# Designs tried in a protein design run: designed miniproteins, single chains. Part 36

Each design is a single chain, and the fold is of that chain. pLDDT is the mean over its residues in the fold that is shown.

## One batch from the design tools (miniprotein)

Design m1230
Fold by ESMFold2-Fast:
Structure m1230 (fold): chain A 68 residues (1-68)
Amino acid sequence: SEQEERRRRLETAIEQVDKQIKKYNAELEKLDALPDTPEVRRRKADLERSIKTLNKGKEMLQKELERL
């Protein structure tokens, strides 16, 4: 059905977002082991901002899935 296909697409999109969040969190953990330089601080800030945006996107996708 069209609803089943949409559910599969939303679930796949959520999985892709989760995978990206996991990658960014792993990068943040690696950066925590490095000396506190301006470059490291900037990269951490960029990653934290990206994770926040991805989490917001995930919440919207989950709400769409719950409506099905």
Scores: mean pLDDT 88

Design m1231
Fold by ESMFold2-Fast:
Order: C-alpha cells, then sequence, then structure tokens
Structure m1231 (fold): chain A 78 residues (1-78)
C-alpha cells in the first residue's frame, strides 16, 4: 500500500465531508469515523460513514464528491 496515495485519498474524502452542506458537528463526527476506519483498514466502516455523509448532504455535487472519494479510498485499502 502506498502511504502517500492512502493519505491523499483519505484527505480528499475528509475534505468532501467537511465542505458538504451538513452541520459542522456532524461533518467532524463523520470525518473522524472515516479516518479511524481507514487506519484500521475497515472497508465496511468507511462505507457506512460515507453513506451517512451522502444522506446528510443536500448538495448533489457534494454527494458525488463523497461517493467518488470513498470509492477511491476503498480501492486503495482493498
Amino acid sequence: MDKKELAEALNELVTAILLSNMSSEEARRLAKRVAEAAGKKDVEGIRKAAEEAVAASKNPKARAAIREAAERLIKIIE
């Protein structure tokens, strides 16, 4: 696993969640869950956190960005 590629994909997913149109508290909670799941290589944890982030976001572009970043991160971990 390339640590640089993993860090880049994780940062992209975290950024997509933080820049979504959800509450700052919810965004920080979901970003933390994603980071913890990625550290444990927990693909299911990443999927669940990303699905919650997509459901919480009202912006179609933010939803697409979260889905794309989550898929990229999962591919790196798998």
Scores: mean pLDDT 79

Design m1232
Fold by ESMFold2-Fast:
Structure m1232 (fold): chain A 100 residues (1-100)
Amino acid sequence: MRLSREEIEKKIAELSKIEDEEEAIEKVRELARGLGLSDEAIEDLVELLRRLGKGTAVALFALLAKTEDVERFVEAVRKLLAAPEEEQAGILGEISLSEM
């Protein structure tokens, strides 16, 4: 299943309105699956959501929508997971700023 940039942006807006963490996680799985991400990459993204909250997913999907580069998105997720937990917030901040 392929999602357009506009569909990704709409799904990000929907995700930002979800208050329940598990509902937000399921929405992220749906979004990532629609983008053609592997099951492994989807579970990496879910782990980030549980550690850093749904704002991380919003920032990463905004990066994907702006660059339209799935490989860069997956690399950003892996970089965040490889970083010490205390440094992950700083890396997320850099990603958010680079896409302004």
Scores: mean pLDDT 69

Design m1233
Fold by ESMFold2-Fast:
Structure m1233 (fold): chain A 68 residues (1-68)
Amino acid sequence: MLTPAQTASHMRLFTEHLLREERDRLSEEQKARIRELTDEQIAALEAGEVSPEEAMDRWLAGVEEIVR
């Protein structure tokens, strides 16, 4: 299973990849919301407030909601 640090690294990588691949489709508001979501989940994960699984689940659900 992924550690909190590994999960944070994966969320940053997935966010960077998503924003690069979808740059022409995503609005600036959607990009800002995705970055904010990623930062919030990583901060909570690094603070030990959420498990890796909970952080990833929240991030995936939030990204799907933003991009549809």
Scores: mean pLDDT 81

Design m1234
Fold by ESMFold2-Fast:
Structure m1234 (fold): chain A 120 residues (1-120)
Amino acid sequence: SEKEELEKLAERYLQAMRDIVERAKKEGRVTFEEAEQALDLAILALRHYRKIFPKDSEKYKKYREEILKLVEELAKAMTDPEVFERVIEYLRERYDQYAKENPELAEDVKEILEAVEKAR
């Protein structure tokens, strides 16, 4: 079904994000480009889960919690202050863009930004 295909696609995005976070943890560092890729995968996964599940559903909340935990782990691997600052600026720019174009995506980006800031 379309729902099953979208869920599998979101799960592939989430797995790709997990792989980046695991590499970052193993190396004790992450580049801006790797962090940006992981965060874009997080936003894509949340966007696809929203198409399948109501925002207030237990299943959506569970996927959201898993993604936000991965974001916090990624942020802890941002040991270079310059990388951390660039990521915060990137997320703020995406929030401002989506706040005008798609307020629901803006809220997802805001939660990701808050998770990054909370981890430091």
Scores: mean pLDDT 86

Design m1235
Fold by ESMFold2-Fast:
Structure m1235 (fold): chain A 81 residues (1-81)
Amino acid sequence: MRKVKVNWPPDATPEQITQAVSRLVGEILRDIGDLLDRHLPLRRERLEAGATTRQVFDELSPEFAAKNKENLAKLREFENS
């Protein structure tokens, strides 16, 4: 369960807005990086087991899609909360 920030105050500075957006984008990129780093050793093992590179990426793609969906939901909640 994730706690998100309150909506934008009318007096928010451009710097505050930029920092909040950069933080959210950074979190998304971190999640993607962690998935890739975790997957590098698994990819070799899966290929040895007869899986193709496409199948291995297809297995990761749902996790990336789910994370992107979560991060988009966080963005919407960030504006509404």
Scores: mean pLDDT 61

Design m1236
Fold by ESMFold2-Fast:
Structure m1236 (fold): chain A 95 residues (1-95)
Amino acid sequence: SKEEELIKKVVEYHEKVVAALRAGDLDTARAILDELLEWLKEHLSPETVAEIERILDDIRQTMEDALAGKIDLTTAMVRITADFVEIIELIRKEG
């Protein structure tokens, strides 16, 4: 289904963001999030996209805080994973 394809894409991008963050590559991690957002804009309603943009901003802030040493990497990874789960739930809710 379209929903399953969208969720699979989000999971793949979550794995890419995690890899970039573990490498300390904030520029690559940001580019991955921007690429995901542009792709989702082609497949979801503007209302759902606006909610996802807010969650992606939280992920960006969490990544910046982790690399600045304000939070530990493990805490950042837990928060980022929770944010990606929220994106998946929004996709399911749109139907």
Scores: mean pLDDT 88

Design m1237
Fold by ESMFold2-Fast:
Structure m1237 (fold): chain A 75 residues (1-75)
Amino acid sequence: SSLIEKAQTILQELNTILDSVSDPDLKAEIQKRLDAAQEDFELLQKTESTEKQVGALLAIIGDQEDIKALLKLSS
């Protein structure tokens, strides 16, 4: 579905960000958020409920915003 494709794109971008981070403490904090987003992505793939799919995507978007905030605070 288009929701799965959007979530996959976000996760690919977040993995690229993680790979570019050299600070180990910052990398660990980003990894925690990325792990949470990965769990929501698995839920998104397993459920056929549009409501649950939208909820999972919104959670992934929230994790992306948290990671962006961590990068700004750490620079």
Scores: mean pLDDT 86

Design m1238
Fold by ESMFold2-Fast:
Structure m1238 (fold): chain A 72 residues (1-72)
Amino acid sequence: MLSPEEKELLADNIVDSLNSAIKQLKDGKMTREQLQTLVDQAQHVLDTGDFSPEMQQKIQEKIDQAQKLIDE
């Protein structure tokens, strides 16, 4: 089980990774398939991890933002 500090760091790292991936997709440096893989991985971590409601919201908002870009 992750500590609260490790969970916060993991949540922030997931959000930062998705932000970077979204920027790379917009810049033409990443495919939608690559972004989908990262979204699927982030969703799996969120679904299997015991995160606080605040952390869950932060991760889910970035997953939703990335998924919207893939679906466009």
Scores: mean pLDDT 83

Design m1239
Fold by ESMFold2-Fast:
Structure m1239 (fold): chain A 64 residues (1-64)
Amino acid sequence: SSTLTPAEVRQLLQDAGLVDEWLTPAAVEAAIRAVQEAHGLPVDGIAGPRTRALIEAGIAANTG
């Protein structure tokens, strides 16, 4: 499975320099849900393979 945990999503955002402070698990879950809502995916708060790809693409767009 290519699912990201909330801790892995938080680490990716911090490593990308998109956040400079510690995020709560609820804040990370809210960010995952926002991505799902924006792209018309089921809003379940789980970074499955499709949601993971969108998060990684968004990070690349903001850091490249």
Scores: mean pLDDT 73

Design m1240
Fold by ESMFold2-Fast:
Structure m1240 (fold): chain A 95 residues (1-95)
Amino acid sequence: SSFQELKDFVRKHLPKDIADLVVKYLDNLEKSIEYAISNKNAGGLVRQIGLLKRFSEGLIHYLKTQGKDDDAEKLKELTSKVIEEIEEKLKKVLK
């Protein structure tokens, strides 16, 4: 899944303490999305998309400040895939 690819990237490319915090956030996000889908909570999904966009922007900025521009670009690609997956689930909930 796109979430698993993002978690694997984070574990491999970020310092362990930051990676552990990010993975915990992503695990909680994935559970929140599954809960919102099961309860047909479109507003909850929109909120999680917004939070993920802000979180990923901060993490991309952090990687750029560390001179890790290639990692920042890959993170942007992977987070965009996760957002697209959530948006497709949102479309199904809105039916």
Scores: mean pLDDT 86

Design m1241
Fold by ESMFold2-Fast:
Formats: C-alpha cells, structure tokens, sequence
Structure m1241 (fold): chain A 80 residues (1-80)
C-alpha cells in the first residue's frame, strides 16, 4: 500500500515511456505474442508501475537501459 501510494506520485518521462513501449513490443515479438493483445497491454501497465516503484525507492538513481530491460524481462517471466 505505501509503495503503491509512492508510485502514484512518480511520473515517467516521455523517453522512459518510449523505451518501455519498444522493449515490451520487442519482447512480445520474440515470444510470439501479439503486441496489441490485452495481455501485453496489461504487461505494459505493470512495467510502468514497477518502474515508478523503482524510482520511488531510489529517486536519485539513473534509469539505465539495463534497468528497463530487467523490469520488462521479470514482468514477462511472472505474467506469462
């Protein structure tokens, strides 16, 4: 609950959103999933929420491509 409240106050940059969209769509394609499916759209929301939580926990951390790739990969492993 507290982490969900903190995540709700964090905004993602347009660059971060674009990178998430690209990574989620690319991983969907690699797994043979339809990027326009409801399941992949829900996974996109999950990845955004998890990145917001990460930023809430470590507000001075640089969001690297490796951090984004890790969040996407973990979400796919857990959700599919």
Amino acid sequence: SHMEELAATVELSDEEKEKIRKLVNQKAKELGLDPNSPEVKELYKLVEERLKRFKALVPNAKITDEVLENIVDIAYEEFF
Scores: mean pLDDT 79

Design m1242
Fold by ESMFold2-Fast:
Structure m1242 (fold): chain A 99 residues (1-99)
Amino acid sequence: NESEIIAKLAKHGITFVESGDTHPLEHFVNAGRTKTILLPITNPRYAVPNAWNLGYLLGLKGISCPKADKLLFQANDSKDKKQAAQLLVEAVVETAQCL
């Protein structure tokens, strides 16, 4: 269940927010702000910034999830934003399995 996965990650400080008006890079680059994952995670426009933010949060929190790390690396390097979005969805699911 997607809502259960999002709630589980949120308990570990990985927060999801709905914001069609917020530029994804603003969430990524703003110093002193908690990094967030922009919804919907399937939106290709948010895929690469979301992958960067999730990878950053996993590192900061010391969460060891090799499968998620690999998927996030592939998403960040993807030239196809739809493929990046799919890899991000898979990384979110794998992260939930590691928590």
Scores: mean pLDDT 76

Design m1243
Fold by ESMFold2-Fast:
Structure m1243 (fold): chain A 74 residues (1-74)
Amino acid sequence: SLEEIKAFTKEMQKVSDEVEKMIEEGVPLEEIEKFVEEKVTELATKYGLSEAQIKTLVAVALAEARRRVEEKEK
């Protein structure tokens, strides 16, 4: 439903906000990647995404986290 999509989006935004905080605090990329993989998998499973959708979403979220860390190094 639209309400479930909104709730999922809000929870995903919280993960993004925590990643931003971890990057600002200088947390190593490996630790940030573990956090993202764990939390995104947990949320996607909770909201009933398929295994293929979970795999894709985790890959996209990890790529975004890596990009954000690389941008901070510049």
Scores: mean pLDDT 84

Design m1244
Fold by ESMFold2-Fast:
Formats: structure tokens, C-alpha cells, sequence
Structure m1244 (fold): chain A 89 residues (1-89)
């Protein structure tokens, strides 16, 4: 399990500071923003950017709060993460 400080971008393109915690298998990310994430819903697409410039895509599987969402990734991510961007389905 790894937690990195990251830029969190909501579906409206607004950017916040936050954290991303990646599971040990690299397939789940818990995203926490320092401010409310507007318009993030279960089923919405998300993209996570690694420090090496690779991007992993997935979808929101759970909304824990107005500031926290769980993303299931289609491919594992292993390196430090620098950003996450949410989109609308």
C-alpha cells in the first residue's frame, strides 16, 4: 500500500490538492481531495497519472464522502502517482 500527494481534478476541470492511496496489487486507488469533488459518481471514468508519465484508467466504484472516492483500475499501477482526473460517464 502506498499513499502519495497528488493533484485531484474533478469532472468540471477544477484542480485540488489531495492524496491517492494505491492498493498492494496496484488495481485500486482511494482518492481524497482537500475540498469537495463536484459531480463525481459511481461509474464515472477516472485516470491516474504516475510520476514516470504513464496513465492508468479506471472507474469510480464507490463514493465514500464528498471528498473521497474509490477507483478500480483496468491495469495495475506500481509507481508513485502525481495526479488523478475524474470525468463524466
Amino acid sequence: MRTDEATVTDANGVTYKGTVTISEDGREAVVKADQPLEGVRVGDPAAIKSADGTTATGEVVEVLSDREAVVRLKSPIAGPVTGVAFARA
Scores: mean pLDDT 81

Design m1245
Fold by ESMFold2-Fast:
Structure m1245 (fold): chain A 92 residues (1-92)
Amino acid sequence: MMEEIAREAAKKAAEAVKKGNVEEAVEIVKKGMLEMGMSEEAAEGLGTLVRYYAGKKLVDSEETLAKMMLYAAKEGLDEGAVAAGKAAEAAM
C-alpha cells in the first residue's frame, strides 16, 4: 500500500524539516521510496528535490511531502518534480 507508506514517511520527514534536520528528512523520504518498491536511483532523485525545497522552507508539510512521494512512485520522478514545483508555488 504505497499511499500508507508515503503518508507515514511524509509525517516523519515533515517533523524533521520543522526541527531543521533537512538531511534526516531526505533519508526518511529515500527509505519510504525504497519501501514503496522504487529504485535507489528514484529514491536518490526525490531525496535531492526534498533537500532543495525543504532547505528553502518551500516544502515542510506532511501533505506536500506525501504528494511528492506518491506522484514520483505512481507517475515517475518527473511528476514528483512537478508536484514539488506546484507545492513550492503554493507556499509562496
Scores: mean pLDDT 74

Design m1246
Fold by ESMFold2-Fast:
Structure m1246 (fold): chain A 88 residues (1-88)
Amino acid sequence: SIREKLFEKMKEAYKVLFDGRIKVVLSKDPEEQRKIVEETRAKLDKLIGEIEKLVAESTDPTVQKAGRDGIEDIKKAVEELEKLAEEK
């Protein structure tokens, strides 16, 4: 149950990242790109909080590691998205 919820939240996070990246790539307006990044970050911060709660509730070290690694990957991908918006 916790493992399945963690997987679904991670899947949601990767979808939010993908959608945000596509919107940034398709936009040529720096103000619109910044808005997309801010909205994407806000959604991901919420999902990270939900993943952190699932990790805290889990007694399975494998689930805990998967959640922590996933959070680190998401945070790194957000930084890359922010850089992508600034490089246009």
Scores: mean pLDDT 83

Design m1247
Fold by ESMFold2-Fast:
Structure m1247 (fold): chain A 94 residues (1-94)
Amino acid sequence: SVDDVISDIRNQSLDQGIGTFVRIVRQIDNMVRNARPQSDSQQQQFDSIVDQFNQIVSDIMDRRQQGTLTRDDVIRASIDMVVLYQQMQSIMQS
């Protein structure tokens, strides 16, 4: 379940967390590239999620550039990414 995945992410080291974040980003990017929205409504939902995705990536990149990136930042971002991935899956099934 998503809750089990989130629980596992919360227990990761910084290095493990960065690896997980990168993997999830790659999976979301691949999903977006392969998405075939069937309606304007579905496209708008995808665009909204992509905006949220870009905001999370931007926040992590900014914190990394400033030297302020923490383990908790990476864990939070990874959890948010898992939620976005689930939302994208749900939209594709609609």
Scores: mean pLDDT 82

Design m1248
Fold by ESMFold2-Fast:
Structure m1248 (fold): chain A 79 residues (1-79)
Amino acid sequence: MLTEEQLRLTLAQLQEALENEEEVYEELTAALGPEKAEEILALIREAAARISAALAAGDLEAASQTAYELLARLQALGA
């Protein structure tokens, strides 16, 4: 299980990626193609929302599970 501090840092990193969505999309498209780039950004957006909600509820287990699920899905996509 991740600590609240680690989860807040993870959320901040995901939010930064979404704030720079155009640049992240261009980099991912160059590496993996546009279809995987769109899927990865959708996964980041979903994970950011779920981690934010879980942290607001004090549910560190749910937030940690979402972070690990995101990592596994990103690895499966070659990211």
Scores: mean pLDDT 85

Design m1249
Fold by ESMFold2-Fast:
Structure m1249 (fold): chain A 80 residues (1-80)
Amino acid sequence: MMEKARALLEEAIARLLAGEEVDVDALIEELKKLGLEERLRELEARLGHPGVAEAELLAEVAGQRDPAAFGAWLVARVAA
């Protein structure tokens, strides 16, 4: 499951770096379908904000590659 989530996230990054638009809401929904919905709900309960929880989930999926900046970037795209 996590490997598929990481692949989706890496594809979304590659598209954005190429100047393409990415539907971040659709990305989050696909991550939920891959079994990350429970983890996202847990993070929402702990952090108190859906956008912060989404950023933390994306950070976990991204691994060791400055996940906080990566998550913040994707959350900013949703907010725009």
Scores: mean pLDDT 66

Design m1250
Fold by ESMFold2-Fast:
Structure m1250 (fold): chain A 80 residues (1-80)
Amino acid sequence: SSAAEERQRRVQEVRDRLTSTFTRSYGKDVAEKLSPLIDELAQLSVEMETADPEKKKQLRERGNKLIEQIEAAIAEYLAG
């Protein structure tokens, strides 16, 4: 349980940092729209810290897709 609590705390720290960064760069509305993707990116970032090489490859592919989705969402917001 303590290990799970530590992991959740680490995920929350990364999530809060990313949310603050996107809020400062693009505003609150964009940060709120990105919330689900920020959550996934935060979880993935923490998982990468302890993953084996095979799992790291899968996580990198997932991370690339998440970044592409974030970029697309930002572009859509800026176009509208």
Scores: mean pLDDT 85

Design m1251
Fold by ESMFold2-Fast:
Structure m1251 (fold): chain A 103 residues (1-103)
Amino acid sequence: MLEKVKEAALYLAAVFYGEDEAIRMGVEIAGLSEEKARELAKEGYDFVLEAQKAGKKITIEDAVKRAADKFGLTEEERQKLIDIAKKTKNPEEFVKAALEAAR
């Protein structure tokens, strides 16, 4: 469970805060290798670029649904990530809260 939420949190950190911040949080807070953090951040940011090309606005709900579908999260895990994304103001708070909720 924790590993899937960790991967989804870094994907979402890239969507909400950008690729570089997501990589930094993945290494410093989530304890991932730089290679794994870069892979997850790139996938999240690729979603941002896809939405921009389609002229679509990404909502928190849209981003979390995409991450939940991609990483196989439960309905409860999806709702917790939506609530955390709405409550937190920066990538460090977001990733820390997401990891704590997965315990």
Scores: mean pLDDT 84

Design m1252
Fold by ESMFold2-Fast:
Structure m1252 (fold): chain A 62 residues (1-62)
Amino acid sequence: MEKEKELAKRLSELFGISEEEALEAVKAALKGDYENPYVKKLAEKMGISPEELVEAIKEVLK
């Protein structure tokens, strides 16, 4: 299973977003795009900043 898709599925289950939205957020975060609307939406659901989410995703998928 691709690591990005696996992480997106877990994030969708934990935070109540679609797998498609979670996957777009993961892809954008890996590019450092913290202004991406899916990154902002997921970060809001998690109660963290978009910048913190970008760093966390990069660390997890390292």
Scores: mean pLDDT 81

Design m1253
Fold by ESMFold2-Fast:
Structure m1253 (fold): chain A 98 residues (1-98)
Amino acid sequence: MDLIAELIALLLASPDPEHQRRAEEIQRAAQVDLERAKELAFQAALESRLPEVQGILVELLKELGLEQLLEALRERMESLENPNEYQQALKAALDKHL
């Protein structure tokens, strides 16, 4: 899927070795277990705190039919009183794509 490939590319472009490690883990999982790859992609985007990946993640989760995860993520973002930059980007992406 092009969206998973784009997410992986953005994580690999990050200077953070943890982002690179997560990208490789998602790539390996996508070749063997699609459900695991979806879970890892969700966790990586949420935990990486990269504003630039939030739009791609929301599009990917929507395309893959993970609507329950998108709803749970939106509820979590709406409960935040003082969202930081990445949380604001994620909320904006969720509002735009849902």
Scores: mean pLDDT 75

Design m1254
Fold by ESMFold2-Fast:
Structure m1254 (fold): chain A 72 residues (1-72)
Amino acid sequence: SRVEELMERIKELVKQLPDPRRQTAFALRAIGAEFDYRQAKKRGDVEAQQRYIDELEEIRRELEEEVRRARE
């Protein structure tokens, strides 16, 4: 699923961050969005499901940028 793909990519990116505190912060944020997605799925709220997918996409984009900056 798209959520599974996003979570795997986020896990890969989190491991590339040099600061363990930043790793923890991003991991918790992603876990929270995934949890909210699962709750929306249980209640059949398709609009909320899409919002949480969009949040995971934003987390992925932020992580890619932070990893890029950390390589400089």
Scores: mean pLDDT 88

Design m1255
Fold by ESMFold2-Fast:
Structure m1255 (fold): chain A 99 residues (1-99)
Amino acid sequence: MEEEKRLYEIGKILREYFLKHAPPLGQLSEEQQKKMDEALKKAAERDVKENPERTELAYARIAATMYREGGDKEFADKIIEKMLSPEARAEFERLLAEY
């Protein structure tokens, strides 16, 4: 339960990043933005439920990509702060060292 809550919080950070970097919000209605967030939330919850360890590793890989390519350190830092798995942290560090 607590691990799932943490992963859902990471998923929320990723959705906030997507919405911030999506086409200008004025192109999407409030209803369309809500539907998109709900769809992404449902997909994230399914992934966490099916395999939390795989999902956290995927989040580590996304965070590493954000650090290297996106220049959006703030969002990457928020994701890393919520990672408790040694494996996920090791994957993040490995990807940073390889590139």
Scores: mean pLDDT 70

Design m1256
Fold by ESMFold2-Fast:
Structure m1256 (fold): chain A 107 residues (1-107)
Amino acid sequence: MLLERAVERLRRAGVSEEQIRRMLDVVRSGDIDALRDLPPFAAYEALVILLEEGLPEERVREFIERAVMDDLMIAAAALKEVGREELAKLAREQAINRMLEAIEKLK
């Protein structure tokens, strides 16, 4: 996916120019951990671009191991979009595990 097309989609979705700028900073830095500071649509678009640009699988796996549920669901969607079905499944399963851990901790 081209960066310009991602920006167009975010504008149509009502994402602010400030949030789009933050998304561009994440793409430029390659810092997958900074996705947590972005709104869902912007985080999704940033991760798709990073994956298309060749973000290493080891970095994706490290992110999946440490990320919170919402970030993991975004990662699952982005990984599926770029055809990384096995990693998408891993992210989704980890999101479920995070949810179960959070529920147990609240009791």
Scores: mean pLDDT 82

Design m1257
Fold by ESMFold2-Fast:
Structure m1257 (fold): chain A 84 residues (1-84)
Amino acid sequence: MDYEKLKEAAEKEAERLKAAGASEETLLALSRVFAYAANKLSSSEAAIKVIEAAGDLALAGASAEEVEKAGLELVDKEAKKEKE
């Protein structure tokens, strides 16, 4: 896991969401997805993909709860893929 690349991707996504007027709750949901991805995934590429997908959902108007749930599910799917 390349934590530096993952943090850079998460910061870019947070900036994108802030520019779009995202709430503090949405930014917190993204940070929780980031933390879960960093803990569960060994691939920085997979983790970045999940963070970007979660950010895209937020930009499309998903709630903070929806962003968090979808992001965590994507992390679990990528983690299973890495194991197999």
Scores: mean pLDDT 81

Design m1258
Fold by ESMFold2-Fast:
Structure m1258 (fold): chain A 75 residues (1-75)
Amino acid sequence: SEAKREEELKEEFLEMLRKYSSSPLPSEETLEKLRALPVEEILELMKETVSNVENEGGLDEEGKEVIERVKKMLE
């Protein structure tokens, strides 16, 4: 089901943001706002986050793992 897949991607992205401890995570209020966004906007944010983080470099091992997982979610 497409709706289930989109909901799963959204939840996985939010979970990854919450678990990424090497970068300032969004506040709980920001995470709630992100959860309320349409899945289409979350997918756009995921793509932009991957692009920006890869361009900046300097990721630790945890950050690299998070980005690789987000990239797989977008495929």
Scores: mean pLDDT 66

Design m1259
Fold by ESMFold2-Fast:
Structure m1259 (fold): chain A 99 residues (1-99)
Amino acid sequence: SLREEIDELAERAREGDSAAGRKLQLLLALAYYAKKLLEGDEETIKKIEEEIKNSDDEEAKEKFEELLNSSREELEEIASLLPYIEEKMREIREERAAA
């Protein structure tokens, strides 16, 4: 389950795992991109695609390319996770600020 993967990454990120934090940020970006593709927000889509093209992160590039080849149902599933990932990232930020 993607939610179980997000929960595991969030817990590891809370404990200081920077690799887990980076992967969680990538999932957030993918969910946001999927939402923008579904909305047809052409201006935001072009901006995201330009940022990806200029990135040196090959894993990120591959994952974003996979989304472009995804079905509408797959995009809707990934986009539906956006508020869940945002909430987990907020919790991590609040805990780090309190430490």
Scores: mean pLDDT 82

Design m1260
Fold by ESMFold2-Fast:
Structure m1260 (fold): chain A 109 residues (1-109)
Amino acid sequence: KKELALKASLAAGSAATAAAMAATSSRLGGGGDEEAYRKAREAAYYAGLASLYAWQGKGKLGAEYAREAARKAREGAEAAKKDPGLKKTLEGAARAAEEAARLAEEAAK
């Protein structure tokens, strides 16, 4: 249904926002956690693509990018050593991206 495509797009958008916020923390936290911030930027990029393709009704492609965003967000959370908020934010981004993938696959029928 079209409603599932919208839900997938919104979930992926939520993941993109959380990952982008995590990436922005690199400017406030100073040095360290560079790998986690890099993974956060990658997660935001893929989550943004997932949102776009889900919105366009390309559910299979949206799910693929959402899964990639979830993987990058989890890798970033594991790499976060100095900023405790970064780990939590990236775990949240991963969960949102995983939900976006499920919804996009369901929307693709």
Scores: mean pLDDT 81

Design m1261
Fold by ESMFold2-Fast:
Structure m1261 (fold): chain A 73 residues (1-73)
Amino acid sequence: MRIEVEFLLEAPNGVLLFRALAPPSVSEELAREQVLEFATELAEELGPGRVAVESRRLPDGSILVLGAVFLGR
């Protein structure tokens, strides 16, 4: 199963934002876990950072997942 992650860059503030849309057939928990794994791996590659992930189900049944990596500089 593949979740498409849309990258929203806010590098000047040391924050990287991500958005992912998962199909209705995916559980919200699984979608959130996949985005969390992606953000955590990226944080480890870029240096010490904090990761936050939130999710919600949209009216069409799709799952919106928002992820953030806060880069500690």
Scores: mean pLDDT 71

Design m1262
Fold by ESMFold2-Fast:
Parts: structure tokens; C-alpha cells; sequence
Structure m1262 (fold): chain A 79 residues (1-79)
């Protein structure tokens, strides 16, 4: 469906930002900007996943959310 394609595109954007954060040392300003952008993407992805109601897609979203929280938390401590 069109909604599932949109969810996959949002997941790809989230994954790219997680990978960027893992591979780059950011300033506090850059980190805060990325955190705001990530929060917006996660909110949109959550809303879309809830509308679709696919348990496999929901599981993938929560795994991605957990990874984002862990990576951002680790990198914040090293700022």
C-alpha cells in the first residue's frame, strides 16, 4: 500500500540518521539539530505504523526506536 511505502521511506531516513550519528563526531549544536529531526521522523513513523496496524511493521518500528534511543544516549554522554 501507499502507507507501507511511506513507512519504509521513513524507516530508511531514520536508519540513515542513526548510521550518521554512529560514524560521525558531532558538536552539541549539530547533535541537538539531528535529535530534533530524528524526533520528528519517529513521531511520523509511529503515527503511520499505528494507522497501518501491521504487527511486523510495528515490531520493526519499536526495534528502530530502541536503537535510536540507545545510540543518541551513548553519543550524548560523550559530548
Amino acid sequence: SALEKEAEELFAKIEAKIEYLKTNDLSLEEFNKLAQEMTALLVKANELVQKIGNPELEKRFYELLKEAQEVFGEKYKKL
Scores: mean pLDDT 87

Design m1263
Fold by ESMFold2-Fast:
Structure m1263 (fold): chain A 67 residues (1-67)
Amino acid sequence: SLEEIIEEIARLTGLSKEEARELIERAAQGQVSELGVELLLRHGLSPEQAERAGKLLLEGAEILKKE
């Protein structure tokens, strides 16, 4: 579900649920490449964590597009 994806992104990034939802909304708007850079450089995620967060962002974006 979208809520589970929001919670897992928040857990991986250390962000709030509201901030995690905003990242998913930005991914749904096509900002996937920009978010990838931000996850590594601004949020300080490892490449492994950034890959996992990126997959969750894409999954959440698909759910938002279907709702």
Scores: mean pLDDT 79

